# Designs tried in a protein design run: designed miniproteins, single chains, continued (2). Part 86

Each design is a single chain, and the fold is of that chain. pLDDT is the mean over its residues in the fold that is shown.

## One batch from the design tools (miniprotein)

Design m7170
Fold by ESMFold2-Fast:
Structure m7170 (fold): chain A 64 residues (1-64)
Amino acid sequence: KVEALREASRAVDLLAAGDLEGAREALEKLREAGGDPELVRQALEALDAGDLERASSLAGQAAA
């Protein structure tokens, strides 16, 4: 759970910085660290759609 929270935080920071490739990698690491795989999938779909606020929200939810 601590590692999942760390990767979610990293994804949020990278999304805020506009580093879309880094954010994608952090979301994949979030899934590996025990994040909710369905919420991570939805976050990746939001990222691909350019909805960075939704991607950020879903990343946080996946780590909870």
Scores: mean pLDDT 83

Design m7171
Fold by ESMFold2-Fast:
Structure m7171 (fold): chain A 76 residues (1-76)
Amino acid sequence: MAEEAANRLLELAKKFGVERVVETLERDAAASPDPEVRELLLEIARLVKELAENPEDEKLKARLTETLARLAAAEA
C-alpha cells in the first residue's frame, strides 16, 4: 500500500539522511525515460525534504502517499 511505502521512505530518510534519499530519487528521475515517472519522482523528493522539516504536517504526508500511489500506477 502507498501509505506503507510513504512510511518506509520516511524511515529511510531518518536512518540514512534526507539529502541521500533526495539525491537517490533525483538520480532515478534523471535516469527515467518516462516524463511522467520523472515528474513524480521529483515531486516525491520535494515532499520527503519538506516533511523531514515538518514531520507533524499530515497534509504533506497525505500528499506523499498520493504521489507514491500515482508512481506505482505509472510503473505498473
Scores: mean pLDDT 80

Design m7172
Fold by ESMFold2-Fast:
Structure m7172 (fold): chain A 50 residues (1-50)
Amino acid sequence: LEEALKKAEELAKQNKFEEMKKVFREIYGNDQIAFSFEEFKKKVEELKKK
């Protein structure tokens, strides 16, 4: 998670949600983002808020 969040934060600065999915697929395997994308997007939004 920590490595994926670091990459996601960098991609969030660039507003690249598709690239974030690629990072998470690499870390977790296939389609895991699909069922938890709402939670993932919420975490990214919180990072941007801070």
Scores: mean pLDDT 61

Design m7173
Fold by ESMFold2-Fast:
Structure m7173 (fold): chain A 56 residues (1-56)
Amino acid sequence: APVFEVPDLGSGDAERLAFLRKAREAGTLDKEGAQVVADSLPDPAAREEARRILAE
């Protein structure tokens, strides 16, 4: 199985959300790893958007 490595996303929520969207479009989205990224988002609205990306 491919290893889903979460990059060091030291930038804001927009970069983290863009990462999740790109992984989903590429078919490389690992739900467990993506959940870690979503849970790391400090903005509640960004976390909700990340949950939507994971659910779709």
Scores: mean pLDDT 68

Design m7174
Fold by ESMFold2-Fast:
Structure m7174 (fold): chain A 62 residues (1-62)
Amino acid sequence: GDAELLERLRELAALLGKARVLSEVGPDAKLTVEDVGDRKVRVTGELDGKKVVVEVEIPPLP
């Protein structure tokens, strides 16, 4: 259903955000993932004093 589709899209958004953060700070980065609303995922990565924040927005569902 729509709730299952939205959850899968959130999971994909989180994976995309994690991949982008890891590409910037490196594979050993400590990641924090949080939902900042129904359609937005924030991923924060920290390593050796470097901090990167990536937000991924899920498009509206029908």
Scores: mean pLDDT 79

Design m7175
Fold by ESMFold2-Fast:
Structure m7175 (fold): chain A 94 residues (1-94)
Amino acid sequence: SVEEAASPAERHLLRGLKALNEGKYDEAIKHFDEAIALDPDDVLAHLYRGLAYLKKGEYEKAIEDFERALAISPDNPLARFYLEEAKKKLEEKK
């Protein structure tokens, strides 16, 4: 299985993605926190933690994660898209 071959950071990323797909946003965030603790420059862990925060309505935290993903990978189209989305949602909340 992919999980058996993966590093500890990759295993947390995969568990976070599963939780995110199941709508378990707090569980997803916990797994992405663990992935980031093991690999602070993991673009996908920052991207998907940001998406989990966005789904929870925690727009400022989502923006921070998407900005971090773009700092590591400036050409990431998903991070650029979701950063714009999170900024729009933050303005709508005001």
Scores: mean pLDDT 87

Design m7176
Fold by ESMFold2-Fast:
Structure m7176 (fold): chain A 87 residues (1-87)
Amino acid sequence: MKELEKAKEYVEKAREALEEGDVEKALEYLEKAMEYASKIEDEVHKNQILGLLELARAAAEEGDVETALKLLETAIEYLDEVIEELK
């Protein structure tokens, strides 16, 4: 639970930073999100979230902000669904 909520918090911060044009800050927040996601005990949820975040990081590093934002939105939706299911 706490790891999922922290991962979501940092994914949302990364999205906000990208919307402001601060790619460096967004990558920093993505690294934090991935740290928390890596601690998720459910391997299926962990691998799916980490996969989305890794793709978002790659897109952001390449300057593909549109793809990065779309992947971050997908990750947030997935995290919300998993968090709600575990309540």
Scores: mean pLDDT 84

Design m7177
Fold by ESMFold2-Fast:
Structure m7177 (fold): chain A 99 residues (1-99)
Amino acid sequence: MHVATASVQANGGQTAVGLAVTTEAAPTEITLSFSLTTSPSTTVNVNNTTVHRVGAADPGGTLAESRLSVNTSGPSTVTITAVARGPARVEVLARAEPS
């Protein structure tokens, strides 16, 4: 199991989050999941969520990408924690998108 965390400053609007999973060994089933928190606490709506459960892949290759759109009700730091279950690592990329 591998855990990756990224944070982005959101000013009440949309934040784009990308996740990439790299397999450390093949063949392997990888389950990718993640959670979001905000500081200070604000209303968070997650839109267009894709979570991948991926099968066998070559070691070191990007196995799956998932993208989220996250809306906050006000200014907040959005922290995304991604978990890959299996012999894989996960990377999180986050950016604020102006409306």
Scores: mean pLDDT 57

Design m7178
Fold by ESMFold2-Fast:
Structure m7178 (fold): chain A 77 residues (1-77)
Amino acid sequence: DLEEKAKKAQELLEKAFEAYEAGKEEEAKKLFKEALELMGELLVEEDPSVTEEQAKEAVEEAYKNFKEMVEQHLASR
């Protein structure tokens, strides 16, 4: 069910944000990645012009950007 996947992805994003605000960087990264993976699956299911490879690439880029943002925040003295 696409609706259940979308709801789960949203819940994971909310939990990732809460973990990030709490300073739980590793938990935030894990939850954010899980949310992005579900969003990628939804993108493939909803848009027939998007391939699984394109969705995975978009998910990987988004996760990389998130990790770089977190890393820059932790590196700032």
Scores: mean pLDDT 76

Design m7179
Fold by ESMFold2-Fast:
Structure m7179 (fold): chain A 80 residues (1-80)
Amino acid sequence: MDLVAVAMLIENGKVVSSVTVDANGNIIASGGRPELIPALAAAATAAVKAYEGDEPVMKVVKLTVNGKEYEVLVLVYPRT
């Protein structure tokens, strides 16, 4: 199954930073705050590796980057 994971930082209802990875953890899209890209990629990759289903799954992950805490939405879904 071809899996994709997206990690998104949302502020005021808007996506301000995101990273999309494939099933192997390769970044296929990224944007927003450059300092957050490695942490978002790691969160998305961890989510795709832990995926054991066939339905889209959303989770909230707490990240700390440069001493600041962020709540990040991570969505994992099969891609057709």
Scores: mean pLDDT 78

Design m7180
Fold by ESMFold2-Fast:
Structure m7180 (fold): chain A 67 residues (1-67)
Amino acid sequence: KKELHEELLRLIGELLALIGEMLDLEEELKKTTDEEEIKKLKEKLEELKRKMEELKERMRELEKELE
């Protein structure tokens, strides 16, 4: 079960990196008044949110394996 804990920690690290990226994009979105750039930033945020949900699902599967 140690290998599952190590994998979970790795996924947590990946999630934290994605959260940091999302926060940076949200800050840029707050500063941006250009309509085209706003659209582009929103698309990047949606892509990051999708990746985060996929990562959370993988973490949930590992959590069930630890039971």
Scores: mean pLDDT 80

Design m7181
Fold by ESMFold2-Fast:
Structure m7181 (fold): chain A 85 residues (1-85)
Amino acid sequence: PTQEQLDLTYRTAEQRDPSLVKEAEESVKARLEAGESPEDILSRLERKYQDLSEQLQNTLDAQKTLEIGRQMVHHLLEMKLVLEG
């Protein structure tokens, strides 16, 4: 994802779903406290994001599409937080 996409995703989530931002912050905090480097966290998040993107392309179910989309947004928020920290 681009920096512009990360910034837009974060601003939108803060306005529309602040609990999702808090969940992303706690997830990043837990990983850092577990001893993962920012680089390792970012690499893991990018891999998960690509896996979800592939699942999204192969899904025809509307409910699953929304669930995958929410998970992708969560990972974008975590990537934004890692890069800005």
Scores: mean pLDDT 83

Design m7182
Fold by ESMFold2-Fast:
Structure m7182 (fold): chain A 67 residues (1-67)
Amino acid sequence: MPELSPAGIEAFNEVREEVSKKTFPNLEEAVKYAVELAKEKTKKAGLSPEEQKRVIELVRQVVASDF
């Protein structure tokens, strides 16, 4: 699998921590929140569009599996 940069790993971990602090009524709302937060954090971190997509997809998969 393509490895994330250190900045990508940091953004992913920050999203997971924020999601873990919240309770969601269903999977759709949890994934929606996580994806939007991942978009914000990866853009703010200055990641490439390709790496932004990788972090967002990883967040989507992990949050869906954790729910």
Scores: mean pLDDT 77

Design m7183
Fold by ESMFold2-Fast:
Structure m7183 (fold): chain A 85 residues (1-85)
Amino acid sequence: AMEKEKEELFQELGRLFREGGRELAELYRKDRKRAEELSKRFTEAFGKAMKALSEIDTEKGQEEARKALEEVRRALEEARAAAEE
């Protein structure tokens, strides 16, 4: 029963990675220093999400994976908002 949830979470991570890379690349051209800071946050959050997903054999692991995914999503939103300026 966890295969569908894992697949959905990996699909979401892939989407966030693609969108995050695009937004951060645009931001880097406009404001390099801000892009470097947000890129660091995004990369750290993404790494945590990947680790949590690889260890998602427990209820606690599932909660950690969802929280890490939310951190990635927030980092993407910050990068997107900055790139629109």
Scores: mean pLDDT 77

Design m7184
Fold by ESMFold2-Fast:
Structure m7184 (fold): chain A 81 residues (1-81)
Amino acid sequence: MTKEEVIELLKKAIKAIEEGKLEEAKENLEKAIKGAEEGGAEGLAARLKAALEALEEGNLDIAKLLLEEALEKLEAGEIEV
């Protein structure tokens, strides 16, 4: 999976959280985690897993914040996939 594909999945997950589509958010986030793991981006995968845990616990504000931070770092080139 490319960095651009992971970025698109994170944007879809954030939008799904904002729209209350929690199952769609979880599906996109799980795909992004798999992409990060396949790319060897272990730190990114750990951050996304923390966001998934927050989402599953109902902490939508924390889940969104963690995803937005990961997205910003990916777009800035601070994290690679």
Scores: mean pLDDT 83

Design m7185
Fold by ESMFold2-Fast:
Structure m7185 (fold): chain A 70 residues (1-70)
Amino acid sequence: SKIEKLKSLLEQERQAIADARTEIENLRKYAEENPEKKGEYDFQINVWEIVLGAEEYARELIEKKIKELE
């Protein structure tokens, strides 16, 4: 069903969000441990924050669509 497909996509998006958050936390830790490379890690964090924002927006759209079909 359409709802089952959307719920599957929602689970995938939740996992992607969790993975992105973990990567950001790891990069912040690396920046603290390697201050000389802070610029490189800050750039990578900014890229991952853009990805995270897109994934969170996709999650919200999927949740809204599921609610419309219920």
Scores: mean pLDDT 88

Design m7186
Fold by ESMFold2-Fast:
Structure m7186 (fold): chain A 60 residues (1-60)
Amino acid sequence: SLEEAAREVAAATGLDLDSARGLVEAVRAGLATPEQLGAAVAQATGADAERAAAALARAG
């Protein structure tokens, strides 16, 4: 579900659930790849880019 995917992404990135949900929706809509968003999250927050991308790939 979107809620479960958002929770996994939030846990992997440190982002809040609303932000994580937006990222999951963007990947599912084909607006960005997990790799692109993982890199962007790492730049913005200091999260691990590879871990963020992996969580987003599982969510999409």
Scores: mean pLDDT 85

Design m7187
Fold by ESMFold2-Fast:
Structure m7187 (fold): chain A 92 residues (1-92)
Amino acid sequence: SVTSQIAVVLNIIGLSLDGAKISIEVEGTKVTITFTGLTPAQIEQVKALADQLRSLGATVEVKIDGDTVTIIADGLPEDLVKLLKILGKELK
């Protein structure tokens, strides 16, 4: 739903406001989101975010390395991909 897509964007913004460093790269249908400087609680929030992306129909891979989490999502709704591309530019 549109509401679920907006919730994903707001959750990413919330993590950024709470001090996480976030990079979003879009390549065709593939979206790579890298979160750095995460607390253990924020790592759990990012894992929940990955589950939300799976519920939107995407194939999602999650990589965890210390305080860094990388989400690779393929097949997200086109509107969400567009919003994430815009958000990625604002976070640079």
Scores: mean pLDDT 86

Design m7188
Fold by ESMFold2-Fast:
Structure m7188 (fold): chain A 63 residues (1-63)
Amino acid sequence: KYLVDYGHPDYKKYGKIVEKKYLSKDEIEAFPGKIIRVDSWLMRGVIDQTLDDGGKIPVYIVE
């Protein structure tokens, strides 16, 4: 669905970062471009719950 970064700058390997944005689950799934989800090493479950509750999470948009 999207690239995942677990708290370290491995996201830099995935392409040119255009923007940082806060997106909901539906916005992530409907996004026409490539995105990197930014996950904390201890927060994956909390972030997944936030998405399921209709909240927004930080993502990097790559060109």
Scores: mean pLDDT 63

Design m7189
Fold by ESMFold2-Fast:
Structure m7189 (fold): chain A 76 residues (1-76)
Amino acid sequence: VEKLVEELREAARAFREDADLESLSRAGEALDRGLKAYSKLEGGEKERIAEALAEAIRALLTRAVDRALERREAAK
């Protein structure tokens, strides 16, 4: 669980820092592993993974929204 939490925190950082494609690919893989673990875990471990997942997903969504807004402003 600890390693996966670390991977998810690294994923959040990659999304926030507009990292390169390789780093973003690794971040996506970490999210997939986190989601699979979340479905199988219970109790405190599930809560820890949920927190790390929420942080990573928030970072990803912020990035996606920023990109969508840029395109929308360009297109109107």
Scores: mean pLDDT 74

Design m7190
Fold by ESMFold2-Fast:
Structure m7190 (fold): chain A 65 residues (1-65)
Amino acid sequence: SKRKEELLKRLKEALLKAGFSEEEVEKIIEILKESKPSLKELEEILEEAEKGKKSEVLKLVRKLS
């Protein structure tokens, strides 16, 4: 959906700002595109990324893998 695409764009920027490398961000986004998380799950990952909580982001992404 367009809303999920907008959230993924915002998430890419938040992940870079949180200190993930471009390569790490690409891998995370690939996992998220493949797992097709709910809107709520994407919003939870984005919230933790915007807080700079890298470990919590990785924990949430791993639950979807």
Scores: mean pLDDT 84

Design m7191
Fold by ESMFold2-Fast:
Structure m7191 (fold): chain A 72 residues (1-72)
Amino acid sequence: YEEIFKEFDKDGDGYISREELYETLKEKGYNPSKEEIDEIMKQFDKDKDGYIDFEEFKEALSKEDSLLKEVI
């Protein structure tokens, strides 16, 4: 998970923004809609601060219904 998190964390600040999420998915060949990004953010951003930290990221990826499991 650490290597995957660093791939999404473009500025290396330890948080993934909505913009970083969208850009990383586009770089991987996916074209997510705004609604799909919003849904992914809801799954990962448990404290609703608009950012995904490493612990939230690990926990979200461990779930079977994670949208990012199909993308990663």
Scores: mean pLDDT 70

Design m7192
Fold by ESMFold2-Fast:
Structure m7192 (fold): chain A 81 residues (1-81)
Amino acid sequence: MEASLEAEILIALARMYASLGDLFASKGDYEAAIESYKKAIELLEEAIRLAREAGDEELAREAEELKKEVEKKLEEVEKKK
């Protein structure tokens, strides 16, 4: 299904941005880390919507779990900036 495939791509991109955020945070570049995490969250919100439209509950759950993880990392980094 088109929407399900699109959601998978968005989740993959979100994982890349989350990893980039982790890298920036490890280097003390908290501004770049925050931007990367926010981009990941935006992509995950879209992925959750598309997965739900496709009826793919497993994919929606995967995106929701990743979003919660990234949001926690964002909060931790924002406290340092």
Scores: mean pLDDT 86

Design m7193
Fold by ESMFold2-Fast:
Structure m7193 (fold): chain A 65 residues (1-65)
Amino acid sequence: SVEERKQQVEDLFRLAESGVIDKTTIGPALYEAGLVDRETAEEIRRLAEAGVPVSEIREYVLSKL
């Protein structure tokens, strides 16, 4: 369901915000989990490289679910 997918996204972003995983791994991890398409994963990479805060990238991803 959308709610279950949203929870998986939220859990992954919490790991990034706590420093358990690096911000640049978020896009590939979401793509491999089937939570986002390739285009969205590539946009996440661009946002991360541009220095956009993890919290803003999270809101962007949640808006796509």
Scores: mean pLDDT 82

Design m7194
Fold by ESMFold2-Fast:
Structure m7194 (fold): chain A 67 residues (1-67)
Amino acid sequence: KLELLLKGIEAKKEGDRAFEQGNYEEAIKHYEKAIEYYSSALGEDHPQVREARKKLEEAKKKLKAKE
């Protein structure tokens, strides 16, 4: 319940930090955890899950651009 929501918030925050640092591989890992926790706490269709999925997609695009 609340514990999973708090873990999701923390994971998203770590993902955002990694993204800002240009560490897109770390950002992807943290956003995947945030999606897992948010989905468990709030349901898969919740806005928080959708936002985390968008951030994950953005991080993946940045990684691809490094090629």
Scores: mean pLDDT 82

Design m7195
Fold by ESMFold2-Fast:
Structure m7195 (fold): chain A 88 residues (1-88)
Amino acid sequence: MAEELLKQAEELLREAEELARKAIEYKDKDVEKMKQYAKEAQKKLGEAGKYAQKLSEYDKERAEELMKRGLEIARELAEAVQAAEKAA
């Protein structure tokens, strides 16, 4: 159970990180695509957070690491989106 929760959270964070990277890439090229990737990244971050919360019942330290990583991705994504909207 704990290993499955960890795997799901890590996979969702990896997908969110990839989507956030694409959103940041498009911030100066296509604001609509940036917003689409940002929305998808936020959805994956939310899902990863749910698995991390469940994991905290079995492995608090790993769950905290995953949640911290998710917050960093969310912060960078929010900063990129805000910067792109100001430039538009």
Scores: mean pLDDT 82

Design m7196
Fold by ESMFold2-Fast:
Structure m7196 (fold): chain A 93 residues (1-93)
Amino acid sequence: SVEEKVESLPPSYFELLAEMAKLLGQITPEMVKEAEELSKSKGINFTVALGRVIYRKWLEEGKTEEDFLAKAEEIHPSLADALRKLLEEMKKK
């Protein structure tokens, strides 16, 4: 489930998604407001909260983990490498 995936993903994963969305110009004022409210209510840092909002939004748009990797590769090789390593670590349980 989405809830199970959110709980299994490290904060660093959401920080990377937030940076990617920022570089792609895909962050809306509504997303920022939702992230601020989530950060305040849950006591998590803003960047992680923003990444969680973006993650849910991209899944709602039908995007997959492979789509996230493809976007990262288009932006910067280091972002793709970091995202790939986090995904590989989750598979090596």
Scores: mean pLDDT 78

Design m7197
Fold by ESMFold2-Fast:
Structure m7197 (fold): chain A 92 residues (1-92)
Amino acid sequence: MITPQDEADIWLALGEMAYAIGNYEAAVKAFEKALEIDPDNVEALTLLGRAYLELGEYEKAIEYFRKALSIDPDNEEARKVLEEAERKLKEA
């Protein structure tokens, strides 16, 4: 039985594959689809932020990493990539 969570997980996997091959625009679209189904998915928020970071959209990346950390403050990956995005924004 396909659940909404299963559908979100499929979009997350498609986004990760797009990200891995360097298609960050396709990754953004896939992660946004995952978040339409599960808006508080910390992994999807973090990966969407990473895709925006790769696109040079540092302020958008920071927004999504902060949202991920508001849901899961102990998320080490989200904290680490937030620090990277904030550093890149200062250097821009």
Scores: mean pLDDT 85

Design m7198
Fold by ESMFold2-Fast:
Structure m7198 (fold): chain A 67 residues (1-67)
Amino acid sequence: SSAKEKAKKEAFKAVEEGIKNGEETAGLAEAARILSSEMDPEEFRKALEELLKKAGFKVPAEGVRVE
């Protein structure tokens, strides 16, 4: 519970640092590593989507509808 919330905060910090340093991809990769270490694939997927929205990234729609 608390550990997963801390992981989400740490992941968001990693993304923010990446954006700040002009290394958004590196920041996102660090965030993904943090999240995957602390939660199951289903929770990871949800947390990553939430994190991307918070950081201002567009979430890909290719998983919902073909086209």
Scores: mean pLDDT 72

Design m7199
Fold by ESMFold2-Fast:
Structure m7199 (fold): chain A 62 residues (1-62)
Amino acid sequence: AAEAFLEGGRAFHAGDYEAAVRHFEEALAQNPAFAEAWLNLARALERLGRHDEAARARAKAA
């Protein structure tokens, strides 16, 4: 979970939002209660224009 989350953050900072989504989804597969990963997944989805999926990911963080 932690390593996949860090890889997602690196991809996000590099502007590779599709890779960021994949890495955050990997982190969440290992720990579905990882609220910060849900929030960062939502941010990456927003950057890709996937607004409905981003809203669902944000709801999971609550």
Scores: mean pLDDT 85

Design m7200
Fold by ESMFold2-Fast:
Structure m7200 (fold): chain A 71 residues (1-71)
Amino acid sequence: MDGLSDPDPEVRRQAALELGLSGDPAAVEPLLRAVRDDPDPRVREAAFGALMLIGDEAAIAEAIALARPVP
């Protein structure tokens, strides 16, 4: 989980993918925060993909809403 707070976006992206591969439901909340708040779009995409790997339908629906372009 600490990797999602790293100053390096490549480290955060890798951490998001590893959390998704772990399938740990405790990763859902930090991944949703990454989809919403991360300044790097590649990290947000990795967090979205990680939520898909975990398979939490409510979290996936929230991530889809967060991925909409806000003007």
Scores: mean pLDDT 76

Design m7201
Fold by ESMFold2-Fast:
Structure m7201 (fold): chain A 66 residues (1-66)
Amino acid sequence: MSEEELELEIEAAMNLIQAAVIIRFTENEEVKKRARELADRVVANRKDEEVLKEVGKELKELVKEE
């Protein structure tokens, strides 16, 4: 892999880990649903830097709601 591709894979993995943690530990059903939708978006767009950055920001916002 190129260094750029590796960085995107790491970003995707970090977003998926964060989403999984939110899903596992939150009691808020809407937050769980949103985190799952964001995880699905990461899986569909693993090579899209802009999508990965947007998902990362939304996951951070979900953590603040809990």
Scores: mean pLDDT 79

Design m7202
Fold by ESMFold2-Fast:
Structure m7202 (fold): chain A 59 residues (1-59)
Amino acid sequence: SEELEKLKEEVLRLGEEVGATALAREVVDRANELAKQGKEEEAIRLLKSAKEFLELLGG
């Protein structure tokens, strides 16, 4: 999905910006596993939560 791919890109970018690349990568890997299991909405929720957390670290 376009939303899922955009969120993955945003999480990886934020991880780079705040120095949390390993965490961002693990979250994206977990989201990919959830999507493979047909749990795309859970993957999206995970990525949104990670995005908010990474934004908090950068602010």
Scores: mean pLDDT 86

Design m7203
Fold by ESMFold2-Fast:
Structure m7203 (fold): chain A 64 residues (1-64)
Amino acid sequence: MAMSSETATVAPGDRSAEYYEKQGAWYFSQGRYDEAIYHFNKALALDPNNEAARNLLAEAKKAK
């Protein structure tokens, strides 16, 4: 596919909920609760049934 340059520049517009959950958990472990909250909200926007993101979001809000 010599002309498929567009596929090489894939945009992360639909990052999976697990991606944002992992990013939020990383920020949470660093004590960066505002960044953690941001990423957990992103995860929940993609998958409202993500219990890990929901629980970590609640803990991050309590720690902030």
Scores: mean pLDDT 74

Design m7204
Fold by ESMFold2-Fast:
Structure m7204 (fold): chain A 68 residues (1-68)
Amino acid sequence: LLAGNGAESAEEAAERIRRFYKNVLKIDADVEVESESETSAVLVAKNLGVTIYLERIDGLWDVVGVER
């Protein structure tokens, strides 16, 4: 899920991950921002049961964890 790395916002990271799933994996992932702070965010792909953790590193959002 490195497709979400380098995003300027958590929503941009979610959009990049959604596009990666659709275009590369051919999966319609319902990825949305569940929570966001200045330094961390949580994305959830509800239809896949996947939670994605983001942290803001050097002003950009990076994926730091993924769990089911």
Scores: mean pLDDT 75

Design m7205
Fold by ESMFold2-Fast:
Structure m7205 (fold): chain A 85 residues (1-85)
Amino acid sequence: MKEEILKKLEEIIEELKELLEEAKAAGEEEVAARLEEILKEAEKLLEEAKALPEEEVEKLKELLLEAEELLGLAEILLALARITR
């Protein structure tokens, strides 16, 4: 399970990087700065997951859930910036 969770965390980080590039391309400097902070938090979650033993499946799942919540927040922030001017 740890390997699968690490792969999902890496996929979330890649999606966050794509959202950050979209924000930069759109000229949304404030949103881009917030997305960069979210990306740094997700990278920390990946480092924590790498440090956990495989037996800590519940903690690994909690880190994945937190990363998924960060991705959702990033998507909302970018969507709001594009919808509300």
Scores: mean pLDDT 83

Design m7206
Fold by ESMFold2-Fast:
Structure m7206 (fold): chain A 110 residues (1-110)
Amino acid sequence: MEEELEEERRREERERIARIIGLILSLIGLEEELDLLAKKLKEAKTKEEVEELEKELKALKEEGEAIRKELEELELDEKEREIFEKLVERFEEKRKEVEKLIKEKKKELE
């Protein structure tokens, strides 16, 4: 009968780990989308194309912020927190680079 409590704890831990992994993989996916967005920006020839890509960046920023908030609500161990912080830092750095590219491209197309 004590085994039922252990099964519940194992299930809760499994669900916690699965959620953390899912959110981390989502952040990695957003980094790949930022890389693709940077490539599209280099090829953009019109102001309208740049404005479309700026909308895509805004959506990625909102998704990244939502994932960050969910990760902050989870009880992370020290190793999980280290991985999370590195992934968030990488995402934010790439996001800033894409924002800079948008500003530079808009200036070129004026």
Scores: mean pLDDT 82

